Designed miniproteins, single chains, continued (3). Designs and how they scored, part 102

Each design is a single chain, and the fold is of that chain. pLDDT is the mean over its residues in the fold that is shown.

## One batch from the design tools (miniprotein)

Design m11531
Fold by ESMFold2-Fast:
Structure m11531 (fold): chain A 89 residues (1-89)
Amino acid sequence: GTPTEEQMLLFQAGYNLGYAEGLEKPLSEVQKKANELVLSDDEYTALFGSGLLRGGLDGYLLSQVLSEEERKRLAEISRKLAEELLKKA
């Protein structure tokens, strides 16, 4: 079936938060947090956690080629986007 707008917003919010976390934190820390959410019996929490896991990996990979200043700037933008998406869900 087609995902609901709320389901899409929660995954996208999780992705952008994960991306920010992956840019600044160890991948193992981000993966541990994401896995705890993915195992939730609540579908919305699991979708957010799935986004966080995907975003965390992408953010970590990008962090390997960016300066500390670039990582902080991009992480701030991604966290703000995650907050706005979560408010719409």
Scores: mean pLDDT 86

Design m11532
Fold by ESMFold2-Fast:
Structure m11532 (fold): chain A 81 residues (1-81)
Amino acid sequence: SSLLEEARRSLELAKEAAEVYKKYKDSKTREGILKAIGAALRAIGEAWQLALLSKRDPRARPLLEEAVEALKKAGLKVNPK
């Protein structure tokens, strides 16, 4: 379904953003700090998008759980519902 395709895209974007955040979160440069902030906002936004999608289709729930774990491993604590 198109919803599951959207959910898979949100998961990939969340994981990519979490990795960028992990790379730059301890940066001492302005550029690195801004990259970390932008990546954190993107990762959190995609996790919330997955939470909304999982309410419409429970098959998206495992994708949400994978995104939350990826964010947690990067140091981002989120509880999207």
Scores: mean pLDDT 88

Design m11533
Fold by ESMFold2-Fast:
Structure m11533 (fold): chain A 65 residues (1-65)
Amino acid sequence: SEIELDAAFGMAEIAAWSFGAKVVSREGRKIRVETSVSPEVQEELRKVFAKLSEASGVELELEEV
C-alpha cells in the first residue's frame, strides 16, 4: 500500500543517512540510494534494506557515487 511505501521510504532515508549515504530518488516502489562508503558499510546497509523490502514490498536500489 502507499502508506507502507511512505513508511518504508522514511525508514530507508533515516537508515541511509545513519550509514553516510544519500537517498536521491523515489520512483513508485523503487528507492535509489547513492553511497561512497566502504564495501563493509554498504553490506550492512543492504542488510537493513533487505529487511525493509521484506516488510514493505519496496525495491531498494543502491548505486555507487
Scores: mean pLDDT 71

Design m11534
Fold by ESMFold2-Fast:
Structure m11534 (fold): chain A 81 residues (1-81)
Amino acid sequence: SMAELEALLRELGRLLRETYEIAKEKNDKETLKRVEELAERAKEVYARFLTDPSVSEEEAIRELRRLKEEVEELKKRALEA
């Protein structure tokens, strides 16, 4: 549903911000760059969903879920560093 997609985007935004702050505090330039890359990919997924009629809601949700998993793993590594 659109509500599920919007909830995933909000959660992704939160995780990206949290990971960015951890990496910034630790001066972890590699993680900062990765956060920027993942944020850009999330924006691209949403933009494609809004503009490309061939992109289904289910496809967008699957891609955002994969991105969320990547951000969660990145955050875990940033905290352990």
Scores: mean pLDDT 87

Design m11535
Fold by ESMFold2-Fast:
Structure m11535 (fold): chain A 67 residues (1-67)
Amino acid sequence: MEAVEKLLLAILDSGKDRLSIEEAVKLAVERYGLSQKEAEEAARLADVDGDGYVTPAEVLEVLQRLK
């Protein structure tokens, strides 16, 4: 749960409408102290469409389902 929350914060802090999985993972690791594995797992869960990109809305939807 915490890894997905930190991924959301990283995406929101970027100010972008969408990020690639690679960009989202990098920001979560560098800015929020996630391990590479945790960030990759969180990004995979947030990539609901399987297109290799994540949006704040997708990450938020995953967070709501995990609560």
Scores: mean pLDDT 76

Design m11536
Fold by ESMFold2-Fast:
Structure m11536 (fold): chain A 64 residues (1-64)
Amino acid sequence: SLEEKVRERFEKLGKEYLTRDEAVEIIQEVTGLTREQARAIVDFTGKERLTLEELIELVKKYAL
């Protein structure tokens, strides 16, 4: 599932939070969206750091 792919990539980094750029890379790779589209999604959250749960919800919302 998309959720499992996001979780595996997040957990490999061994961090509590991802930077916006790291979140953009994971969204881009998992969803196939362009970097610009993924960046716009992350920027819309207004957050400088994202948790695993926040990243999963973004991917679910925009991968459909």
Scores: mean pLDDT 81

Design m11537
Fold by ESMFold2-Fast:
Structure m11537 (fold): chain A 61 residues (1-61)
Amino acid sequence: APSTAEILDYALRLSEEERAEVVAAAEAAHQKALQDPSLTLREAHRISMAVAVELLRRRAA
């Protein structure tokens, strides 16, 4: 799993607009996960974090 330092490094390579897109996508994923009663709050958070990390990695490439 990427470290906090690695995630910050990815974020710093992105434009303001790209960072806003990552935040919006993570928020949408979190809201969707919160609507699923089979998921815990921790699982909903992990899903949103996984979406953010994947998009950060993809955008930073």
Scores: mean pLDDT 77

Design m11538
Fold by ESMFold2-Fast:
Parts: sequence; structure tokens; C-alpha cells
Structure m11538 (fold): chain A 74 residues (1-74)
Amino acid sequence: MEKQIERDINVALIEIYIAVAKIDLERGDKESAIETAQKAIEMARKAYEDGLITPEEAERIIKAANEVIEQAKA
């Protein structure tokens, strides 16, 4: 069950990073929003490569993070 614990921790951390990125964006901190969203993408890619999350989960996370980046760059 170690893999399930690792999955739950990684998913929780990724969700926190996306939430923080959205808060930074709402506050006008575009640079921090981009940096935090990029970290969430890297964490999602690593979790997928490690077999901790599904391809669908990884795609949804990456899409959410990219939306923050696009809004910050607009």
C-alpha cells in the first residue's frame, strides 16, 4: 500500500500547488502564478511516469495548470 500513500500525497501536493497558483493569479501576482503552475505540471508528469496517477488525471491537472499560465500571460 506504499504506492497508494505516495499517490495520495503527490495528488494532494499537486492540488495545493494549483490552488496557490490560482490565488496568486487572482491577486495579480502573475510571475508567482506561472512558476507555481509550472511546478504543478512537473509534479504531475513525474507522478504519471512513476505510475502513481492515470493518464486522464495527469491530463486534467496539466490542463488546469496551463489555464493559469495562459491567463497570467494574457
Scores: mean pLDDT 83

Design m11539
Fold by ESMFold2-Fast:
Structure m11539 (fold): chain A 82 residues (1-82)
Amino acid sequence: SMRDELLEAARAGDEERLVELFVEMGRKLMNSMAGSFSNRETLLAAVMELLEKELREVLEEAGAVDPELHRRVMARVREALS
């Protein structure tokens, strides 16, 4: 499952793999939620809020809490989805 891949990447500290997986999730969320938002900026903000929560939970479950890794991954995901 994607969750298992995320946990593996988090345990390995694999920033590149975390970015790839979160961009994939973000694109799927953008597509599924597009009809609920009038503009791309508010849609992106809502998707990023969901992804930030998911990454925090993944890093906590993996025992790999790293605020700088979290910040870098989220910044790269935001750029990819913008």
Scores: mean pLDDT 87

Design m11540
Fold by ESMFold2-Fast:
Structure m11540 (fold): chain A 62 residues (1-62)
Amino acid sequence: MYRITATRHVPDSGGNSLALRKGEEVLAKSVSDTSDPNTIRIEIEDLGERLVPKGFVEITEI
């Protein structure tokens, strides 16, 4: 399992994006790369797959 911490404000960009406030944390079952090197896909329980900007988050395996 992974902890995703927003190091910056992540705005809602629509679609499957996830909006996060600076310092906000979410738990993800999985983290995977996408075809965009600046975007990662995370899977959150009860929300499903969400896209977040790679440079705006810190990923910690727990």
Scores: mean pLDDT 81

Design m11541
Fold by ESMFold2-Fast:
Structure m11541 (fold): chain A 79 residues (1-79)
Amino acid sequence: MDEVQKLLEEAQKHRELTGQYNQQANQLDQQALQARQQDRQKSHQLLMESMSLGVQAIKHSAEAVSNLNKAKALEEKLK
């Protein structure tokens, strides 16, 4: 049971990180949109940074799914 709980806790941690990266990416997208007419280079840089954060969110989302799947498999084995 402790092993299942540990996997669920790690999955939750990765889900929280996914949410944080997505929120930061959205903020950068808004800043890029506002900067687009005044400073095109800065707007482009902000978009690239937002895309990088989106990739990090995807990686953490995948880790969360992996840990949830491991927790479910372990629970089924204990039945």
Scores: mean pLDDT 84

Design m11542
Fold by ESMFold2-Fast:
Structure m11542 (fold): chain A 64 residues (1-64)
Amino acid sequence: SMETIQKILDEIDKLAANPSKENLLELEVLVGMLLIMQGVGLIDEATADEEVARLEEVRASLGV
């Protein structure tokens, strides 16, 4: 549902704002869920790409 997608996006925003090893693992799960949702047409490719870029920035900040 759109409510579920918005909750995932909001949670990614919160986790990305406070980078840690634990938050990185949760971010990987949430971004993975968004990629599945993009694959079934629930979100657009641009939104998925933005969240992947956020995950990569968090990884880089932690030296991973």
Scores: mean pLDDT 84

Design m11543
Fold by ESMFold2-Fast:
Structure m11543 (fold): chain A 85 residues (1-85)
Amino acid sequence: MSSSELLRLLRESKGLSQRELAEAVGVSQATVSRIESGELIPSAETMKRMAEVLGVEAAEAEGSGVGYITPEVREKEMEKLKKAE
């Protein structure tokens, strides 16, 4: 599963629309849509703010990745989301 799919699932689990997530993060709704489609890689600041809004732990990403979205962190958050359902 892609990081984009995980982002969408986390957003939906919080009951947020793409517009509401965009407002919370401080970007346009089009930016969120592009990130969720995998068309756009967000900046480190945008990535961190999305992680904070969605309640994921950006700081637990070990290694020199983009912080929140590494393959290992993505799998951990996907498993956490499955347990929350």
Scores: mean pLDDT 67

Design m11544
Fold by ESMFold2-Fast:
Structure m11544 (fold): chain A 93 residues (1-93)
Amino acid sequence: KEEEKEKYLDEAFELANKAVKEMIERFGPEQARKILREALQKALDELLKEHGEPKNDFEWRLLFAEAVARAFEPFYPETAKKIRELIDKAKEV
């Protein structure tokens, strides 16, 4: 059901929000924003090149969640892993 898919993606983005706060604490808000923006843009470009353009809104949300996981992986590999586990659960519903 759509509600179950949204729940897993909401949990993934909640983990991402916690990682953003940790980055701000570690690097300061300006540097954290720059790092995350550059990493997220790179991850999105790579994913679009690897998988092509998503065909629907759900596929776009999955691609964005994977891009977020890739962006955090160098700094918070355990958080990235948990985000990917939630993406897999969203795909199975």
Scores: mean pLDDT 82

Design m11545
Fold by ESMFold2-Fast:
Structure m11545 (fold): chain A 75 residues (1-75)
Amino acid sequence: SVDDMRQTSQQLVQTNDQYKKTGDQSVADQMQRLYHRYGVQYQTLMQDPSQVPDAQRIRQDTVQQVTGKTTVSTP
């Protein structure tokens, strides 16, 4: 569900932040499992047109939080 994807996104952001601070392989392994779950949830939501906008929003927010980059609107 959308809520499950949001929860996975939050866990992914937190785990990625921990990995950046520690470089710990166990944290990296957890991050990879979360990325896999996140990807599956995203693809599942993208199959339902009613959930596509929420899925895309969560993906954009996750990318911004993980990378620290804002989506630049092209002029």
Scores: mean pLDDT 73

Design m11546
Fold by ESMFold2-Fast:
Structure m11546 (fold): chain A 88 residues (1-88)
Amino acid sequence: KEALEAALKAVLGATLETLKAAVEARGLTLEQAEEALAPVRDEIEALIEESRAALKAGDYAAAFEHLLRAGRLAAEALGATLETDAVV
């Protein structure tokens, strides 16, 4: 169980580094990225809180779903999509 929590934290770290690389590739400053995220910040924070609650309850599937939704909102706000909708 602890090993799964460690793995999830490692995946989160890798995802954050990927998002940073995407922002840099697009030439956005940190300030511009924060401004783009401002409209969805409250929703992202709520999803992160729900993910933390799910992790404490041992529901790793729910925790992952909430984190993916938060990541999707962040990516869309930064002018990108996760391409899931394009697959059909």
Scores: mean pLDDT 66

Design m11547
Fold by ESMFold2-Fast:
Structure m11547 (fold): chain A 106 residues (1-106)
Amino acid sequence: MRENMETAVIGLSQLDEKEAQFFRARGLALSGDFDKAFSIGQKLLNKNPKSSDGYSLMSTIYLLAGDEEKAKEYEQKALDLDPSNRSPEIARAVLEGDYEKAIAIA
């Protein structure tokens, strides 16, 4: 349910600001608010320009927005910075409906 996801995003605002912003951006992207999700993602990358997690977040937002080419570009940048970052692979598996693969990677 969409309401449960919005409640979870609000609840995460009690955590560390950086982690809370990552979860908030993902929640906004999942709810279709791509403009706000991109704004948060870009702000996080501006603070940490070599953040693998930041590029992974941008990749996930682009994938949810339907821009697969940009999603792959940002996924590659995340992996170039940290080859062990499984977040883009997990996000892609979830979005493709392959929950078994997502669980196996996580």
Scores: mean pLDDT 70

Design m11548
Fold by ESMFold2-Fast:
Structure m11548 (fold): chain A 119 residues (1-119)
Amino acid sequence: MEEIERTLRQATVTMTSAAIELIGLEIELRNSSKEVQEYLKRAREHLLLAIQHFDQGSQALKQGDYQTAISHLDQAIQHAELARKELEKLGKEAEPVVELIDKSIQLLQQLRDLAAQQA
């Protein structure tokens, strides 16, 4: 339980940081090509879905519903990976956001594995 709670806090901080950095990147690149703006829009949509599923998974973990938690964490990981792929198309400018998303994926995978051990 303590390891789940610690990892949940780390995932929350890292995913929040990724969202803040992505907002900053969108502001910096607001006058870029339509193609770049479309990559940023898709990355944002996927990151927001990842955060939504993470929140639902977090609530399920707190309730001891490990099967529901695993389902939502798997969806959070999938959406975070899709956000990462869109951001990779932007190159060096997106590296700080990609690094935070990579860290978020690692923490979400750790939470999923911890939930699976309790199920």
Scores: mean pLDDT 90

Design m11549
Fold by ESMFold2-Fast:
Structure m11549 (fold): chain A 69 residues (1-69)
Amino acid sequence: MLELHATTTLTADANGVLSGSVPGAPPGSLVVAYNEKTGELGTATATGPNGSFTITGLTPGDYTVYVYT
């Protein structure tokens, strides 16, 4: 079963790239970015011991990021 590990707010840049890290998230954790204003959703998987992730092709703006382990 997936459990919500962390939630935070991150900004997609002018090129539509959202990147970050969730320390303590194991590699392969599901990352979901949701734009509260537009309803746009992007997904990625966390990599490495720092839970690093990158989502591309997003509309620039603020996203609520959910990480599931």
Scores: mean pLDDT 77

Design m11550
Fold by ESMFold2-Fast:
Structure m11550 (fold): chain A 58 residues (1-58)
Amino acid sequence: GKKGAEEAIKLAEEGDGSGAGAAAGMAGRHVNNEEAAKIGSQGTAENGKKAAELVLKA
C-alpha cells in the first residue's frame, strides 16, 4: 500500500539499512520476486528508493 511505500522511501532516503530492506520486501509484493531480489542485492539507499517506487506505482 501507499502508506507503507511512503515510509519505506523515507527510510531508504535517510540511508537506514532497514529502510532499503523494507522497500525491497514491499516491491516483492507488487513485482516478480526475482526483480525484488535483484533490487535488494545491489546496495542500500539507491535500491531502496527503486523498490519503493515500484510499490508506489502498484
Scores: mean pLDDT 54

Design m11551
Fold by ESMFold2-Fast:
Structure m11551 (fold): chain A 71 residues (1-71)
Amino acid sequence: SEEVERLLAEANRYRQSGDFDKAAELYEKAAELATPEQKPGLYILMADSYEQAGKPEKAAEARKKAAEVRK
């Protein structure tokens, strides 16, 4: 829980500074540690960050992860 919150805070800082690649990596790490209820939202943030980074294939992978958690 605390680690997920720390990773989210870091990811949000990188996103605000325009480092979308690093933000996406941190959102992914947060998602891996998060509860099943939290995972879809974090994978969506990962996907949005990869879109902003110009990496549509990685964004699609992140969206697939979000969908598979929701079933």
Scores: mean pLDDT 85

Design m11552
Fold by ESMFold2-Fast:
Structure m11552 (fold): chain A 67 residues (1-67)
Amino acid sequence: MEELEERLRRVVSDEDIQRQLDLVLESTGIDESDLNEGERIAILAAAAIEKGKLDEVARDSGRPPPE
């Protein structure tokens, strides 16, 4: 689990992670401190998927996104 979490953290920013945490908090009332290991990994995976979507949009637009 730790290896997967580390790989996911490498491809997402703190802002990407915080966005997903805010969505979970708004929809479920669960704060980051209440998440189990699997739920934290799921949030990192969701953030990575969103980042991949942004890269796809940038490619279609012909412009790289800022870091």
Scores: mean pLDDT 66

Design m11553
Fold by ESMFold2-Fast:
Structure m11553 (fold): chain A 85 residues (1-85)
Amino acid sequence: DDARKRAQAERTLAGVRAAGQRAQENYDYAVAKAEKDPELGEKLEKEREEYSKKYTPEQGEARGHRLLEELGGKMKAAEEAAEAA
């Protein structure tokens, strides 16, 4: 039943797109924060250099991007928690 396989693939694609949108928003948030905070920018550069020593350039870029996504999400959560306090 190819119709069920197509529906499942479309749902998977929609899920990936939604996750990608959230990841991009977290990334953009982290980049904006790093631009306003030079110390955070320097810390991120140092971690990127550590990744480049342990991984291939392609793997290092992917891990660096993930680091910014994770940091953006954590910073948003911390700001929301601080505002709620």
Scores: mean pLDDT 71

Design m11554
Fold by ESMFold2-Fast:
Formats: sequence, C-alpha cells, structure tokens
Structure m11554 (fold): chain A 84 residues (1-84)
Amino acid sequence: MEEEKKLIKESIKAIEEALEELKKEGADQSEIDAGEKMKELLELVYEGKYEEVRERLNWDIPDEELRKRFVEAARETVEKLKEE
C-alpha cells in the first residue's frame, strides 16, 4: 500500500511538471485538460476517495480493482515521462 501511494504521488508530480511545460509551449487546451483530469483522479485515489472516482468515471468496480487500475496507470505514466 505505501509503495503504491508513493508511485501515485510520483505520477502526480510528473504530470504537474509535464503540464507546466505544455502550458509554457502553448499546447492544445484538450491535452492540458486531459492531464489535469488524470492528476485530479490520481489525487482522489491517493486520498482514498474511491467513491468519488467511481462517480466521475461512471465505474461499477470494487475499491481494490479501482486502486490497482490507477496504480498501473501511475506506473506507466512515470515510466513514460522518465523516458521523455
């Protein structure tokens, strides 16, 4: 659990840094909005607010499955941004 929280926190920071760069370079608003939405969802997962995440995404899945999906997404995000 603690390692998963650390990974989510690292992904949030990576997205924040990427969003700052996108805003400086005048990227499409749709890309900025998508990044900010992902950051907000990851922050909710980090705080254990799984019900709000389910409502925002219209998902009918248990907390454990929701958590695992976002941990996997966080891992992929960190790996991708480290390579760029």
Scores: mean pLDDT 79

Design m11555
Fold by ESMFold2-Fast:
Structure m11555 (fold): chain A 94 residues (1-94)
Amino acid sequence: MSLREQLLELTEELRRLAEERLLPHLSDKGQAAVRATLEAAREFARDESAPDARLRLAIDRVRKAIEALRAGDFEAAERYLLGLRLLVERERAA
């Protein structure tokens, strides 16, 4: 499995867990932010110019968010989702 395929599969698993375990506890704005992060991660996985090191880091963030959600640690899950968002957003300046 390629790093891109791995990131896409893990992002789909993260989406399912977030919808089941996290999104019901968030505000409408919080839910929109999580969904935007997941879509940005999918777009990043499809970005042919993304280097392997960045793909590996995104995979690590997704895996940690999945583990946090499975453990019921919503605070840790939100931190990993924020870290993922900052990594995969194309227009981040810093």
Scores: mean pLDDT 81

Design m11556
Fold by ESMFold2-Fast:
Structure m11556 (fold): chain A 87 residues (1-87)
Amino acid sequence: SPSREELLLMLKVGAVRAGYALELAEEGLPLEERHKRGREKSKELDELLKNNTEENRKKIEEEAERVKARYPEVREAYEAALAELEA
C-alpha cells in the first residue's frame, strides 16, 4: 500500500492537474490544444515524481497551494480527499 506521505503527494499532484485544466479552460483554448497541454503537464509532473527529491516535492506543493488559492473547486476537492485520507 502507498505510504501516507505518498498518498498526500498524490493528492497534491491531483490538485495541480485539476487547477491546470481550469486555467486552460479559462484561456479559451481549443479542446485539442487543452488535451495536448494537459498531457505535457502530466509528463512534467511524472518527471518530478521520478526524481522524488525534497526540492521537487516542494515544487509540486507550491503549485498545489497556488491552484487551491486560485480555484475554490480545487481547494474543496482537495480538502474532501484529505479528510477521507485522515479518517
Scores: mean pLDDT 85

Design m11557
Fold by ESMFold2-Fast:
Structure m11557 (fold): chain A 109 residues (1-109)
Amino acid sequence: MEEIERVLKEFKKKLGELMEKGAPIEEIKELVLETLLELYRILAKESGKYSEEEIEEKLEKVREDFYELFNKKNTTFEDIINELKKKYKDDEEVNKALEILEKSANEGI
């Protein structure tokens, strides 16, 4: 999808800029969260399964779960992704967004 490709290009650019300027880990995690939520929004809208209200409710729930995991002692980015995959195992669009984000990270982040 052309829209997903744009989101991933912007993510890689912003991540590179944050890393070059020595940004705090909190800013990097916020960028990761914003990218995950945008990927989910695109996939959920394209699926046609959900109302706008249902999409917004899911976005807020994923945001809350991400922050809860981020605040755990010694949590890595990989730990956050794996725990979200477990929590949302039955949610096709959330899992697809997580897989796209993880693949993008492995391709040169």
Scores: mean pLDDT 79

Design m11558
Fold by ESMFold2-Fast:
Structure m11558 (fold): chain A 71 residues (1-71)
Amino acid sequence: MDLELLRRELEAELALLPERVAAGLAAKAAGDVASQTGHAISLMATLETARRAGAPEEVIAEIERALREVL
């Protein structure tokens, strides 16, 4: 597994995290279950990437909080 690719992927995903959370929360508020589910799955993928990349505990916790807010 290429750890450098995982780190670059994570960095890009974290840069967009506020926008992604906002979009997920907007879908949740609108009752758009399909979009809310899509955003939740996307955040779960980011969480898995962070774990595999060996991200700091604070980063893992931030993504976990984002996922809980969107769910």
Scores: mean pLDDT 83

Design m11559
Fold by ESMFold2-Fast:
Structure m11559 (fold): chain A 96 residues (1-96)
Amino acid sequence: MEPKYYFEEISQEKAEGFEEEAKKSGTLVEGEKVEVLVLIRIYVKEEGEDVLGAVAAAGLPKSVTKEDMIELAKEAAKKFVDKEPSTIAIGVAEKK
């Protein structure tokens, strides 16, 4: 079964916090400018309800499409969850 996809905007305040945390932790990718931050929350069915199975974060260029984000989310689900995902929430924060 194909999972249900939800797209949401992450606030500028959360986006700025993510950048500062990434700078402090040294997780910002050198060489390619992170222009869009994507937070992927992958839910699985447990006892009939959606339960958070995994969270992934990626820095992407401005040219990223919704299709690119969905493909990245599918890859993250295959890598990080052993169960079929029921819902994938994709939070997007664009840098000014």
Scores: mean pLDDT 68

Design m11560
Fold by ESMFold2-Fast:
Structure m11560 (fold): chain A 65 residues (1-65)
Amino acid sequence: MQRIFDAVRRIRELARKMGIKVRIEVEGGLIRVTIERVDEKRNKRLAEEILRIAKEAGVKAEVFL
């Protein structure tokens, strides 16, 4: 539980710093993140960072654009 909460908080903080809106849902230990389409480079960077945060936290994540 705590690891998922920490990962979600880190993802929200990163999206806020990048000025990109995200929707985050937690389903059965999986974090689903839908990213607002802004531009290809920034969207790709945010997606890669989200997957990195999830991996470091030991939780599963899926990213959608």
Scores: mean pLDDT 83

Design m11561
Fold by ESMFold2-Fast:
Structure m11561 (fold): chain A 59 residues (1-59)
Amino acid sequence: DLEELVERGIEEIVRLAATDPEAAAALVGPDSAPRVLELARAGDLEALREYLRERAAAE
């Protein structure tokens, strides 16, 4: 199920962002990396999760 795989990917990135924001940013590619890094450093993991879902829906 594509939706299950997407949610799993999002949770992996969010988990990594909580411990290593730079590594999480590297996983999402250059277009999304600045926003992911910004949200991760702000500690706003829910906004990060929402941003990643928006990005996944746009693919």
Scores: mean pLDDT 79

Design m11562
Fold by ESMFold2-Fast:
Structure m11562 (fold): chain A 55 residues (1-55)
Amino acid sequence: SAARQARREAILRSLSPRRQHAVQLVEWGRRSQREAAELAGLSTATVSRDLRALA
């Protein structure tokens, strides 16, 4: 829905570039949450929470 997409885009814009990169690595790059966290310099817990918020 348009409302869900708008909410998702707002959340993505609120994330730091590093956190946005980690989300992109999981969703488009076929990386695991752990691999995305390692590549972006984040904790796996941060990536997991961000992905859950965007679901």
Scores: mean pLDDT 84

Design m11563
Fold by ESMFold2-Fast:
Structure m11563 (fold): chain A 97 residues (1-97)
Amino acid sequence: MLQEEADRYEAIAAAIEAVLAGETASITDFAGNTRTLSRADLEAALRAAGFDEAQIERFFEQLRLVARTYREIARYLREGRLEKAEEIARRAEEEIA
């Protein structure tokens, strides 16, 4: 079973959800790099880049979708359903990229 990979997907999803809830979260990516993120810092950066409120809200809606997708990938990995995990990851890449 790919428990370690599933744990990483769940940890990233939980960190995104915490940021969306207005909390500060530390995210460790698959390369082992750790970043601290907060919703307020991210909103400030987007506004500084010229994003309006509607664009910022769409950005956070996309983050919510990423968190949901990562939780679903983690669930299938824990079940040993690699084909389903890959299907979801591929579909998410097509829709988001």
Scores: mean pLDDT 77

Design m11564
Fold by ESMFold2-Fast:
Structure m11564 (fold): chain A 110 residues (1-110)
Amino acid sequence: MAAEREKERKEKLEEAKKYLNEKLYEVISKKAKEGRLVFDGEKREEVIEKLEAFEEEMLKEIEEMVKEEKSLEEIYEKIDERVKRFEEETPEVGGAEALRALGEVLDNEL
């Protein structure tokens, strides 16, 4: 039934978004715990912009995968891959400010 497919799609999208948020908070918290800030206030804004851009791209990719009826396992694997790449390519972030920016992006996208 179309209604059942829509409900399943919505639940899958919500679980995927929750997982993405959890993984991003984990990465930011880890970098904050390491006490390593590479950027002053100006460079921190640049890092926040990169985080926002990454999350926007990930949300679009997740939404596409959900529309293609990919399993939650496949979506989680893609999130893990992309978050790991982001962690490797992104220099050290200011935890509290990065978490604030992440929260604002999620509130606007959800």
Scores: mean pLDDT 68

Design m11565
Fold by ESMFold2-Fast:
Structure m11565 (fold): chain A 70 residues (1-70)
Amino acid sequence: MRVVYVDQELQNQLSQTLSQGQQYYQQSIDYLNNGDSQSFDDYNSQSDRLSQQARDISQQMQRITRTHMS
């Protein structure tokens, strides 16, 4: 059985969200190291939001997998 299209979309969204979150986190650290605490706060907040979004997507995917038979 192949992955359903909806599961593919969730998998793609999770991957993109994690990649974007990692980029924002890395940029926040770079700004902090350069003494730009305002940019650090902004990018760190964006990273936190994306992290929560990724967790929600992951939980949704697990719920679908457990509900749908293998």
Scores: mean pLDDT 75

Design m11566
Fold by ESMFold2-Fast:
Formats: sequence, structure tokens, C-alpha cells
Structure m11566 (fold): chain A 67 residues (1-67)
Amino acid sequence: MRRVTTTTLTVTYTEPDGAVHRAVGVSVEVEEDGRVTREVGEADLPAVDPAAEGRVTVREEVREEAL
């Protein structure tokens, strides 16, 4: 039996002037016959600290499927 767990992390940064930047990271974990394989997608975050220059919203979504 194969089990797939997908975790999606969305980070939204709003600048003081109203410009919106969004970064999405995705992690996929696959368990098959007792073997676990993980793949992580990179989140592209602003070079500056979002907390210093604007409003930050973080949303986490976890989905688990048995196949």
C-alpha cells in the first residue's frame, strides 16, 4: 500500500505600498512497503525580511492519501 502526504506552505508578504509577494513551498512524502521518500519544493522568499517591511500571512495545508 502506498501512502502520500502532501504539505503545502503558502507565505504571503504585503509591502507597505500594497504590493503583494507570494512564495509557495511544497513537501511530498511517499511511504511504500516501509520505505519513505521525501521531496521538498523550494520557497522563493524576498531578500529582505518580510516582518520588517510589511505584513506576513502564513497558510499551511496538509493532505494525506492512501493509494
Scores: mean pLDDT 62

